# Ledger of designs, part 69: designed miniproteins, single chains, continued (2)

Each design is a single chain, and the fold is of that chain. pLDDT is the mean over its residues in the fold that is shown.

## One batch from the design tools (miniprotein)

Design m6387
Fold by ESMFold2-Fast:
Structure m6387 (fold): chain A 94 residues (1-94)
Amino acid sequence: MYYLVIVEIVVPEEEAERARELAEEFIRRMEKAGAKLVGRRESVGPDGRVVITLAFLVPEEALEEVLELARELEKRMSELPGARVTISVHPYVP
């Protein structure tokens, strides 16, 4: 069984470079844990905030490790002023 794990990162433009660096490291760690990056999007809102959306396809056996990595990302992002992380998990049927 697979899960779709969506991670949305919202940061002020001033923190965008640091957030992108953390996101790249997170993607590498997620892939090593068995997750596959299936979607990546970045946008800038009218309020000047940068939104980075990452979508991963995760096998059930890797889900616990993947969610732990997502929680670590949330903790690291919390050190950036104004940063917010949202994690969504959905069962995926091919």
Scores: mean pLDDT 86

Design m6388
Fold by ESMFold2-Fast:
Structure m6388 (fold): chain A 85 residues (1-85)
Amino acid sequence: ALEELLELARRAEAGDYEARVLLALMGRIASEQGLPVPELLRRARAAYADPAVRAELAALLEELARKGEGEFAAELRALAAEARR
C-alpha cells in the first residue's frame, strides 16, 4: 500500500500519465471520503481500468476539478487538458 503509493509517485514524477491520473483520482476520493490508502488505490485503479471512464477521462477530470478546490483542482484541469491531446 504505502510502497505502491511511493512507486506511483516516482512514476508520476517521471511523467507517467497513468500514475499522475491515479494519484489525482486518489486525492479527489480522499477529499470526499475518509478511506484508507489501499482502498483509495483500488478505487482509482478500477475507475482508470474502465474503458468507458477512459474514453471520457478528460470530461471526468474536469467534472472532478469543478468540485475540488485550490491546487488539487488546478492539477485535475491540467490532466484533463493533457487527456485531450
Scores: mean pLDDT 68

Design m6389
Fold by ESMFold2-Fast:
Structure m6389 (fold): chain A 69 residues (1-69)
Amino acid sequence: MSEEVQLEVEKAILIIRASVGLHAARKAGDQETAAAYEALLDEIEASPVTPENIAAHKARLDALDRAAA
């Protein structure tokens, strides 16, 4: 798989993860956590597909997942 295709797949995985976190937070009634996942989801979707953006979004998503647990 080319690096470009790999980065696109990683971005898609981050979108799925953020969407799952958003819906889980909404179902739990955690409006603050839901807003954080929604903001991150919007940022991931709007951002160029670069290794730097993927790494930064992964780190932020991992931090949100830890805070939500």
Scores: mean pLDDT 84

Design m6390
Fold by ESMFold2-Fast:
Structure m6390 (fold): chain A 71 residues (1-71)
Amino acid sequence: MLSPEELERLAYERGYGLGRKLAEEHSEEEAQRLLEELRAQSEEALKENPEDRAAVEAGLAGLEEGLREGR
């Protein structure tokens, strides 16, 4: 079973990979819009599962970093 720290790291790594793909497959404007939509959806999901906040925040941080580096 994954520890909370391992789940956060895995979420970050998955987010990073997704961010890199968004940078490659979408324009800067489209990628930014998708990131904002994912953030909004994540906040709604966290209202139902607040225990997932750390992993969700790690995933979004990875996504932003991957998007930035994939440019």
Scores: mean pLDDT 79

Design m6391
Fold by ESMFold2-Fast:
Order: structure tokens, then C-alpha cells, then sequence
Structure m6391 (fold): chain A 71 residues (1-71)
């Protein structure tokens, strides 16, 4: 099973990404996901290392990046 922090991070990422995809234009979906993918990977890595502060930092970057596609 995943660590509690890893599961928490994955749930929050899924929430942010789902919301962003539902709000973005269909034509922007691929670009949005490509922009978010490296940030999602880093958030999950930080969670695996037990680094809650780094998880929060990458979740913030994911939110900010997603918001750029919702302008």
C-alpha cells in the first residue's frame, strides 16, 4: 500500500487536475496535462520521501500552472 502522504498527495492532485480539465477548453486539455505532468511527478516523489513541505510546494505550483489555462 502507498504511504498516507503519497495517497493524500495523489487524491489532491486528482482533485486539482479533474477540476482544471473540466474548466479548460477541450483544445487546451493536452497542453494542460503536459504542463502538469512533471509537477505531478515531483509532488508524488516528495510524498514518497515523506517531505510534506515539498508536497505542498508542488501542489501550489500545480494550482498556479492550471490557473494559467483557465484565463
Amino acid sequence: SMSPLTEEARREIQRIVTEAVNKAKDEDHLALLEALAPLMQEAVRAAREGDREKVEEYLEKIRETAEEFLK
Scores: mean pLDDT 84

Design m6392
Fold by ESMFold2-Fast:
Structure m6392 (fold): chain A 69 residues (1-69)
Amino acid sequence: IDSDYNSVKSKLNELISLANSKGDSSTASQGQQLLSDLDHAYSTWPPDDLQKYLSGTQEVVDEQISKLN
């Protein structure tokens, strides 16, 4: 789960960087919010709920990165 958390966090940072490079401040702001939400979930949620959340968040982030390219 820690590995999955770090992977999703890395992808969120990639999304934020990509959005900023394209001047998309809205997507960058949304990425930063998701990163904050992810950090909160990681510190407070039980492992089973967190694993499901990480999987869903990864799908959303991958879709947004694809959409920006």
Scores: mean pLDDT 78

Design m6393
Fold by ESMFold2-Fast:
Structure m6393 (fold): chain A 72 residues (1-72)
Amino acid sequence: MSTIEKILKLVKEGKLKPDTAYTPEELAEMLGVSKATVSKALNKMEAQGLVERLADGSFRFTEEGVATAKML
């Protein structure tokens, strides 16, 4: 299972909420992986429209990201 799939599974399970912004550090702790691994996954998810990067460097799930997670 890829890091992106693990993140989306947490959204599907309700452990990550679409109305909440998360830092790469918070997601790394939740997933038990390095910040670098999460940052790479989040950058790819941003390119796919699944997350938005906010001005403070945190990430929020898009409507498309939440819909994609529910399809897992």
Scores: mean pLDDT 84

Design m6394
Fold by ESMFold2-Fast:
Structure m6394 (fold): chain A 60 residues (1-60)
Amino acid sequence: GGLSEEQTQKVKEGARAVGESAGVTLSEEQVQAAADAAGKGKGIESDRGALRALRDAGAI
């Protein structure tokens, strides 16, 4: 399933924020992979959705 452009941007921002909180700078490739993974999920919500997407993408 696809995310809207706005949802995709929010997931990318959330992924970057999570990385920053963990003291890690995520690459654009890792952030994009997280957004792609989130697009396959259900109930994508803010920081928790971004965390799940990052884990599903193998970035964390």
Scores: mean pLDDT 63

Design m6395
Fold by ESMFold2-Fast:
Structure m6395 (fold): chain A 88 residues (1-88)
Amino acid sequence: MELTPEQRELVERLLEEFKNDPEVQKALSLLSSEDQEVRNEAYRTLAEMIGDARRRAAEEARAMGASGEEVVRVMEELEKRLLEYIES
C-alpha cells in the first residue's frame, strides 16, 4: 500500500521504538521457552504492544491530517512490519 513519506517515516519510527522496548525484547526471548504457558503469555504481551503501537500510529496519522482510509493503511502497514519483525 502507498503511504506518504511522512506516514512511512511514522511507521519506521514506531517500528524502531517497538524493537527497542525492553518489554518487547523480554517477550521475544520468552517465545523460545519450553513452557507453553510462558510462550502464550509472551504472545499476549506482544499482541497488547502491537495494539498500543497501532493506536499511537492512528493518533499521530490523524494529527498529520490523514483521512480515515489513510489512518487504516498506516495501522495495517505498521502491524505488518511488527509481525514480520516478530516472526524473523
Scores: mean pLDDT 84

Design m6396
Fold by ESMFold2-Fast:
Structure m6396 (fold): chain A 92 residues (1-92)
Amino acid sequence: ADELVEQAEARARGIAAKLKEEVEKALAAGDFKKAEELIKKAEETIERERRVLEELREELPEAEVEAAERALEILEKTVEELKKKLEEAKKK
């Protein structure tokens, strides 16, 4: 197994789990503004990391690029799932 990719995925899952917990707590409290702010901040962070990766892509080893891509994919999927939960919570 590619240990670098596995470590990046594990870190991304940890970040995703924390974000999910914070957003779910905000939704349970009816604090939709807090949930939206958490999701937007995560999207802005992912966008910034994507830009950094694209700028450094030619300078980084391929394995490091793959690890970063896998981590970002996990975070992006989590953000999309949380957006759906937010929409569902608003609709009651």
Scores: mean pLDDT 83

Design m6397
Fold by ESMFold2-Fast:
Structure m6397 (fold): chain A 73 residues (1-73)
Amino acid sequence: SDDLKKAEELVKKLLEAGGLDEESVELLKLGLEYIKKTGKSFEEIANDPERPQSEEEEAAYRLALLVLKEEAE
């Protein structure tokens, strides 16, 4: 998926830049794993009418918002 590639590239860029705490790094990885496992697009995750119900879903939601925010600039 194009969205999965964008998420992988953003996560790699953020990890290589450094300055993230351990919790932030784990959340980025967890969000990426959720996107990889489900194949959902950023728009599907960001606009889901049901709130994220798991830590994995919340992590994916935060990652989706980061990508969409970067594209909106």
Scores: mean pLDDT 73

Design m6398
Fold by ESMFold2-Fast:
Structure m6398 (fold): chain A 70 residues (1-70)
Amino acid sequence: SPEGEALKEETIKRVDELIRQSQSREELLLGLQKEISELVDEMTKKGFSQDEIDLIIDEVVRHAGERLAA
């Protein structure tokens, strides 16, 4: 959905900023966990289906993993 894509893109931008600014692995992991938790909460409150929540979270996690592996 357009709203789901917008939430995904905003979360990805915040994840990219965390990767750039985090001073330690612990700080990065705590920040990523917070961003994912906030995204799940927001999507749940907006009434997104579990399938769409899972898809968008998987895409955000994949993006973070690819950025960290590069």
Scores: mean pLDDT 84

Design m6399
Fold by ESMFold2-Fast:
Structure m6399 (fold): chain A 73 residues (1-73)
Amino acid sequence: SAAEIAAEAEAIAREAARAAGVTSGFRVDVLVEGDTLTVGILARSDEDRARIEAAARPPLEAFAARHGLTLRL
């Protein structure tokens, strides 16, 4: 379901944040609509957001592809 895909995408983004050393001060918002998986990352600093996005992009691109979706991050 869209809800299950969104929950898994959020989990992937949060794990990427942890791996990048960002453990707090951020939010992950996920929307599955049509053929698009939109993942929004809000963080206290542009530097933290960029680190999370860089870490999350490869696993989220692979995840989106497995579900026939295009990632928007």
Scores: mean pLDDT 88

Design m6400
Fold by ESMFold2-Fast:
Structure m6400 (fold): chain A 83 residues (1-83)
Amino acid sequence: SDSLIQQALQAAADLEKQGNPATAKLIRQAVELLKNKSDSLEIDILLGMLRIMRAVEKLIGDDESAALIDRAIKALEELKKKL
């Protein structure tokens, strides 16, 4: 849905503003794959990478970035359920 896409893209924009453009790019790539109804394996790989990035941010004490990544993961997982 447009609202889930907007939630994921807003999280990516906020991450980019916080100096995390690499993770923002992964979120945008996942959105494009989901919009194109691409193979679930590529989507699962990107979600796995995002979960690792969330864990890394938590480990280094960047709870704000971790929360943004978590928001993006939840929106992307809900979008994937609609495939």
Scores: mean pLDDT 87

Design m6401
Fold by ESMFold2-Fast:
Formats: C-alpha cells, sequence, structure tokens
Structure m6401 (fold): chain A 124 residues (1-124)
C-alpha cells in the first residue's frame, strides 16, 4: 500500500540511505524471490522486504553493503525475529551477529541488541 511504501522509505532515509537507492529498492520489491520475502515461515514486513531489496541493489552496484543499509537491515531483522518468530533477545542477536552479519562492529552489535530488547519490551 501507499502507506507501507511511505513508512519503508522513511525508515531507510532515517538511517542515511540515499533517496535514489530507496526508490530503486521500492520498485524492486515485487520482483524479489518469495524466499527472500520471508522470515522463517512468516512474511517479512514491507520495511524488511525493502531492506532486502536495498542489500541487493548495493551489492549489484558496489559489490558491498553500506553501513546505513547494513545496520538498518540488521536492526529490523532482529526486531522481527523477536516479534514474528518469538525468539529471545539472545537468540535474535546471535542469529543476526553470528550467522547473517558476522563482520559487524562492536557498536553495530550493540544497536542490534538494543533493537531486539525494544521489540521484546513491546511484547510485554
Amino acid sequence: SEAEREKAAEYALSYGVPEELVKEALERVPDLPESLKMIGDKPLSFIGQVMVALVQVEIERYGSISRPVRIAYAEIYARELVEKLGLSVEEAVETVTEVMFPDLSEEEKKRVEEAAREAAAKLQ
């Protein structure tokens, strides 16, 4: 929906992702493989799907993921592991920092932990 597109754009822009990359990612979401639109057996939020598309756009253009996209993706994914799959904070942090993004800095790992803790707090 239009409202979902606006929220996803605002999320990415708040991390410093360039407007042109956000626009390309929004147009790419419908063409994402169905497996990449999922978190476990549940659908990713539209924000999560846009972050997956941003990762693909940057890898195609630059061969690497920028810090803004990396941290924005890591944080939203950690939230959804807690909110949608019911993982503990520790399990969500381990999945994101050891399996998905093993090369995150200590500061980026703290942000992932904060995101997971915030998600867990909202469920209580």
Scores: mean pLDDT 86

Design m6402
Fold by ESMFold2-Fast:
Structure m6402 (fold): chain A 57 residues (1-57)
Amino acid sequence: SLEARISALRRDAPERLLEIPGVGDELALRMITGQLSAAELIEHVGRARTSAALARL
């Protein structure tokens, strides 16, 4: 799932969260610290945009 891919990215290469369009330092930090879930990130960025970004990561 898209959520599982974001969770894997957060675990393995959290710095690459900044490569997702619409994800800035604040949002990436909230993901890393557990203040924001993968589902919440997808809602913020959009499913189509997140999916396209992950395809190139």
Scores: mean pLDDT 78

Design m6403
Fold by ESMFold2-Fast:
Structure m6403 (fold): chain A 85 residues (1-85)
Amino acid sequence: ERIKELLAELEKLCAQLPAELDPLAARILELAKEIVESKDKLEIEELYGLCRIILAVIRIAFPELKDLCDQILDLVDEIYEICKK
């Protein structure tokens, strides 16, 4: 149930991103879902890395979104830690 709670919170935080970033918000959510579905350790690492890169790019381009990006990354980090086991 924790994974479902984390995905729901991730969806809520991603919805707080500006509308012009909707494609990136959707991509972060899709990558997080793919991490949850993956059985391949290397694939999980790659998907997690892509989430981190997207969030880093948003944070650099939109410094005003830093706190929101940090919150989104915290949720992605928790999903990753659960799934990488």
Scores: mean pLDDT 87

Design m6404
Fold by ESMFold2-Fast:
Structure m6404 (fold): chain A 75 residues (1-75)
Amino acid sequence: AMVTERFELEVETPEGKVRFEVEVTYPADWKPGDVADVRIRALEPASDDALRYAGRKALEEKGLTGARVTLEKAP
């Protein structure tokens, strides 16, 4: 079974605080080394570095720091 969690994340960047909408999808029995899919939308203008940083923070928030990551920017 897959689990999908949706939440908003605020990240401090060199240009100030940026808010992101994040969707993280992973197996319910997830273990370190398993895949986690991150779909991320910036609510304010953000660099690719800020998007990557926010993606990492999203995984930390859910305890998925050991995941193999697919990161997609939502339109």
Scores: mean pLDDT 80

Design m6405
Fold by ESMFold2-Fast:
Structure m6405 (fold): chain A 93 residues (1-93)
Amino acid sequence: HHHEEEVARWVAEKLIEVARDYVVEQALTKGYAFVDTLEELDRLLDAAREAGITVTVRFVGPGGKLLDEWTVDGKDPAQIEAVRARAEALLAA
């Protein structure tokens, strides 16, 4: 497990970095991004907050179905919290 798990962990960390950068780049360049997990949503919201930008989140479920769409002002912490809560409720249903 030792060497193979170490390589797999490193590859996973790099893929996560690349995926995070892609979502952030889409938000900064186009003003919107598609996300299909709460983890990707959190990364997008954190990036919007740090950059102080408005971003449109398109939350996608199984089979590529658009579940909801939210516009969030990264300068407004209440909007960020509200979107996180909505996404959690949507996945819990």
Scores: mean pLDDT 74

Design m6406
Fold by ESMFold2-Fast:
Structure m6406 (fold): chain A 60 residues (1-60)
Amino acid sequence: GINAEAARKAAEEGDAVAAAVAAHEASLQGDTISAKEGARAAEEANTDPAAARVARRSAE
């Protein structure tokens, strides 16, 4: 979905926080696939361990 695309783009730009936020928003909307994809993008960007943890928790 749109949130997964936003998370991927943020990760490409090195913005792990933006990627984590996109994953969390996807989770709140019930979009589990986008939340999981966003969490992986945030982990790959991994400039902030706290942001990566938030993304992972949102995907669960």
Scores: mean pLDDT 65

Design m6407
Fold by ESMFold2-Fast:
Structure m6407 (fold): chain A 75 residues (1-75)
Amino acid sequence: STAEELLELARRTAEGARRFAASLGLPEPRVEIRLVDERTAVVEVSTERFHGRATLSTEGTRVELEVDGRVLRAE
């Protein structure tokens, strides 16, 4: 169940990234979702102008986005 919940969260994150790009009139981003283990997933989003990575963990709900070498943290 934990891995299933993590995959669902990763899917929603990817969908959000696609919707955000569409809202800006940008081409559809490339999205890759990887399970590192049963408790950790990585979502990578790439466009011609942007590369972002979000790390999702079930041990603590922390989302960190990296944009142009800067880390943006959602609290």
Scores: mean pLDDT 69

Design m6408
Fold by ESMFold2-Fast:
Structure m6408 (fold): chain A 69 residues (1-69)
Amino acid sequence: METTKQMHELNARLTELLQQPLDDENVRKELAEVLVKIDELNRKTGGSGLVLEGLPKDVQELVKQLEEK
């Protein structure tokens, strides 16, 4: 059950990053990478993708910018 373990690790990392200042470029880059991986895993497991409603606006904006590529 690699997907479950990966999802747990990604959610734990997401929580840690959300506690750090989001104006830090390194934090924003890592946050974006974690969110992309969560979305990819959700899509691969038959999920509808990442639910953004619970996330801060700046995090939601980062996800939207990544999806535009």
Scores: mean pLDDT 67

Design m6409
Fold by ESMFold2-Fast:
Structure m6409 (fold): chain A 100 residues (1-100)
Amino acid sequence: SKELIEEVEKLVEETTKKIEEIANDESLSQKEKELAVNKVLQEMGDKIEELLPDNEEIKKKLAEMVKKIQEHIEEKGYIDIEYVKKLMEEMLEKIKEILE
């Protein structure tokens, strides 16, 4: 569905913007930023699962992306927004392929 793809694209864009805002928030410690990013990623995942219930391939791709972002933050000690954007775009492209 074109409308379904558009809704997922909007969720990914909104989530990416939230992560960028968290990364740039000087009032937050790195630990607080990591917790905030994890919460935002979980909320996006829950919403995508509501839109695309019982799609195991999408669920797996979403989980793989979240894990890569979390591992990268732990390895680097900061949020690399360009890396997050890249992984979000790769996930969205794969979701579009599955839905088309």
Scores: mean pLDDT 86

Design m6410
Fold by ESMFold2-Fast:
Structure m6410 (fold): chain A 70 residues (1-70)
Amino acid sequence: AANPDSIRQAQLDIRDLTAVARGQTEGKTAAGDPLALSVRNYQRAFGLAVDGIAGPETLAALQRSLTREE
């Protein structure tokens, strides 16, 4: 089960990092990039494929966690 506080922090981190990633269209990341780590941790928490990419599946899971508050 996902902790609401942990989800909230992950949502904020992913939102901020996703905004940064929108500027990084090359798709090159170094090992240990904060964005990749945050996305992988979120994917593990929600039982998604752990690829470190904030793709449609990961964004859908994030949207679901946001909907839980509303």
Scores: mean pLDDT 58

Design m6411
Fold by ESMFold2-Fast:
Structure m6411 (fold): chain A 102 residues (1-102)
Amino acid sequence: DFDPAAAERDLDRFIESYKLSPELQEAVRRAFEEGVTIGEISLIIDSIRNKEDEEEVEKVLRERARRAAIGEVGPENKEAVEEEEKRRLEALERLRRLLLEL
């Protein structure tokens, strides 16, 4: 299932389709390397471009981050889930800030 070449191609196609600037391309690639999914990245970009409600977007991102954290560390280890969720949310918030400034 793991094909790093396919994942890289999907990311490149996403960057091209969204017509991101070089600075945004670097930010997106960094977020992807930190474990943020293309789906989460597209949700942030689309929410900013469409001027969606920030609280509703944050709620969706928190739900996605929590599900991803549970998938990585298992639901039994609540402390590890919270730490992974925090790490993912910090990466998402950094990307969102860069998108708002550029």
Scores: mean pLDDT 74

Design m6412
Fold by ESMFold2-Fast:
Parts: structure tokens; sequence; C-alpha cells
Structure m6412 (fold): chain A 75 residues (1-75)
């Protein structure tokens, strides 16, 4: 299901950030993954902008914002 795919993506990307990967690198990985999944560039750009704006939030909050945005993107 899209929800399971979203949860898996959020877990992987949050883990990358916890290991010290930069938000810019994580965003590029996310953009490439969403493009491979067939999302339009306008939607990918919106998701990327939101997670960049929230990069200084606690990781758990950042992950929840990403999850909500991805659920919206796959709706």
Amino acid sequence: SDEKLVDQLVTVLASMRKMGMSVDTVVEILRSTLRQLGLPESVIDEVAEVIRKNQNSPLSVWAEILRQKLLQAFS
C-alpha cells in the first residue's frame, strides 16, 4: 500500500539523517526515488521545499512532516 511505502521511505531517510547525512543529500535521494515512482516534478519540488524548511526541527518532527507530505503526494 502507499502508506507502507511512505512509512518505509520516512524510516530510511530519517535513519540517513540520524547517521549524519546532510539534508541536501537526503533531499536528492528522496527526489530521485519519487521521480522513479512516477510523481510529477511539481509535487516532488513541493515535498523537497517543505522538508528543507523544517530541517532544523527535531528529527522525529521532521519525519512526521515528511510522512504527512508524502501521504498527501500519493493521494
Scores: mean pLDDT 88

Design m6413
Fold by ESMFold2-Fast:
Parts: structure tokens; C-alpha cells; sequence
Structure m6413 (fold): chain A 80 residues (1-80)
């Protein structure tokens, strides 16, 4: 199942407009197989940061491995 952090990241992703999703896709490589760990870490940090802004509590240090993996799954929807 999804972690709480991954669930919030998905809710944020689903709240994005079509224009915002198109802009996100435009910044990514031509295929999902070309996504690097560095790109995924950056996007996971952005998704987590956006999700946490909906709940103004203490900021967390770095994105977890589970959040990075959840971010990969969300990005796959932009390629399919």
C-alpha cells in the first residue's frame, strides 16, 4: 500500500491542471526509461514540498525511498 507521504504526493499530482501536467512532461526525457535517480529525487522533493505546504507543520529533511518510488509511478502516467 501507499505510505501517507506517497498518498499526499498523489493527491497533489491529481490536483494539477492539464497545463501543469503538460509542462511537467515537457521537462522530462523522451521516455520513462531515461529517468535518472537524480531527476526522480528532484521531483520527489518538489512533490513532497508541495504536499507538505497543504499541512504547514515541520519540514522533513530528505525524501524517502518510498516517496521516490511513488513519484516514479506518478510520472509513468504522463508517459502512457
Amino acid sequence: GMSEEAKKAREFFESLSEEEKQALRGGLPASVERLTDGTLRTLATEFRGAALKLDPSQPLPEPSESTIEATRELLEELFA
Scores: mean pLDDT 66

Design m6414
Fold by ESMFold2-Fast:
Structure m6414 (fold): chain A 73 residues (1-73)
Amino acid sequence: ADAAEAVRREAARLSGGAEEVTVDQAEGALVRAVARGILSAEQAQAVGRAINATGRERYTLEELRRLVAEAAA
């Protein structure tokens, strides 16, 4: 299964269907993906570092999906 799309769907669930997520919601989606075996802990940490490097407080679902796709490549 596409790990990036799975994280995007989980983030959408956590946001109540909003098109943007907070950093906390994005991190929650990453934790869930690791717990489900969709992402490794190392891949999730790479996405977390990318989020922290931008300094942004909110991301669109598509931006989050792309960050996960880059880390999983």
Scores: mean pLDDT 81

Design m6415
Fold by ESMFold2-Fast:
Structure m6415 (fold): chain A 80 residues (1-80)
Amino acid sequence: SPELVAKYIFTAESLAGVRLSDELLREVLRELGVPEEQWEAVKEKYDELLSTSKVELREATRADLPRILRLVRWAEEESR
């Protein structure tokens, strides 16, 4: 589900204290094995979540990606 993937990524960002750029968000989706045809739908749901947030976080770097990926997988497992 694109909505659930967006929620897991948003949760991972909040826990890691970083926000992904569009480029790094696409890299995360690729590494998670999300089909490319779903990326626009995930981005739309992610932007909806981001629009409701007033929390300013630092910009993510490539060094943050392994931690973000672990946190996304953790959030997915905890929601089952």
Scores: mean pLDDT 83

Design m6416
Fold by ESMFold2-Fast:
Structure m6416 (fold): chain A 92 residues (1-92)
Amino acid sequence: SQEELRQSGLQSKENIPGLLEEFKKKYKEGDKSSAASLFSAAGIELSTAEFGGVPLSPETQKMVDEARELARKEVEEELKKREEERKEEALR
């Protein structure tokens, strides 16, 4: 059922309050990477500030920002690795 909540996040812009609660729970449990993936699954990366009218506390906003930064760093590191591999392929 926790996996079902994550799956329903894939198309549930209207499920933002539930998504936010699930995110906070996972984040506090130390599963920050999985918490960050909830936003990508819901397609909310672009409009995280709005959250369908759900007010964010400063603490929740900080958790969201940290999770997004963590996910962003993972993407950035992957892109950097791909870029370096491409440059080294061209250099060989």
Scores: mean pLDDT 62

Design m6417
Fold by ESMFold2-Fast:
Structure m6417 (fold): chain A 102 residues (1-102)
Amino acid sequence: SVLDALKARLAGLIAAFKAAVEAEPRLSEEVKAKIIALLDEFEERLQTASFEEALRLVAELLERLFQVAAEIEDPAARAAAEDLVGQFAAGVTAAIEAARAA
């Protein structure tokens, strides 16, 4: 289904984002753990979500991720986090647009 394809694409984007966050030396372990916890919570909730619920969950996740990045005090770490979140958000937006077009 379109929903199953969207969930699969989102899962792939999350796996890539987790790997990028873990590999980023400018981020503290505390910030990395916070981001990964948000992604884990989202993945759990996504498993039983309808299409409309999935869109809402994505919007909530992106808002929380941008907030986490914006609250980082170190300018270099904040820029790195904002770049990673921005890349993830772009991928998620493309996946949703592809699902809506199907």
Scores: mean pLDDT 90

Design m6418
Fold by ESMFold2-Fast:
Structure m6418 (fold): chain A 110 residues (1-110)
Amino acid sequence: MMEKIKELGEEALKKIEELIEFLKEEAKRNPEYKEVYEKIIELFKKMSEILKKLMEGKISPEEAIEELQKLKDELIELINELPKEVADKVTKKLHEIEDLIQEVIDLARS
């Protein structure tokens, strides 16, 4: 169980890191959206911290769900401020990350 939590959690963390790097490059290309990109990056960093705490057993799965739902609501609002092409790419990657995090939560509850 803990080995699978670590594997899936590390995969989700890697995807979040890759998305943060993508957003940093997009912020350089489109300075008019820099503030929005920086806010989105900070929310993904918070998502990584919540996931790390869940993987380490420092927070309950229930607490993780509540904190992640709040971050998701804020992320969706900010992502919708981005150009449609970028918003679509970020949304797709967010869903992939959410699926992995949900598997970690389900295993942590078991």
Scores: mean pLDDT 86

Design m6419
Fold by ESMFold2-Fast:
Structure m6419 (fold): chain A 85 residues (1-85)
Amino acid sequence: SGGQSRERGLIRRELSGLTLETQRLIKEGKTEEAKQQAIDTLNLLKQRARDFGLDDLAQELDDYIQLINEDFEKALQLMTQRYSP
């Protein structure tokens, strides 16, 4: 639907902004703050994806949250490759 396509685009834009902000915080030596902000933002975006029936995207975001807890550097690398502007 048009609503799903629009929301997917908005979430993708938010993810792009998240990767840039996360990189900025890491460059400032704020790695733990960057990690926590990323988890919080991904949880909000995951809920929005679920609300719009974007189950594929919701699962992808959940996988990133899990990976951030296990290997933050790897998670950021993958997210940046996919969502960097």
Scores: mean pLDDT 89

Design m6420
Fold by ESMFold2-Fast:
Structure m6420 (fold): chain A 74 residues (1-74)
Amino acid sequence: MPLPKLSPEEREKRRRILEALARHGALSVRELAELTGLSQSTVSRLLRQMEAAGVLRRSAAGRYSIDTAGLQAS
């Protein structure tokens, strides 16, 4: 299966974002940057990548959450 080439740093950043979203539910780019210690530009880029992969969904208010419906696929 094709796997994205991720550096250890990119994997750790994505892990921190997913951990924050798992604990808090829906968060904005600013809230995720505050919780993870990452810049808003870095968070925004990673959120777009994860949304494109079907792991996250974005609300009309610009908040991101884990796509639980997608993760429950058989």
Scores: mean pLDDT 74

Design m6421
Fold by ESMFold2-Fast:
Structure m6421 (fold): chain A 95 residues (1-95)
Amino acid sequence: STLDQVVEQARMLLELARELLEKAKKAYENYLKSKDPIVQQANLGEIKLRYGSILDILVQVQQYAQQYPDNEEIRRILEELKRILDEVQELLDKV
């Protein structure tokens, strides 16, 4: 069904967001370890890019939740994506 396809897409987008979060965490670790301003700026840029990508994913899954408001799995995925985005924001707040 169309709903089954949307749920599978939402799951794939959540997995992608988790990978982007791990990349943001790695960039944050590299930012903290470096004394080179160029390397620090590159890693800060990486965290910001990952934030933007996760935000785009969140917006797409929000549209799915609006189309299928009674689907508990889409709702849970949306809540998890909000937590992931908040975690990347916390990294940016510490820079």
Scores: mean pLDDT 92

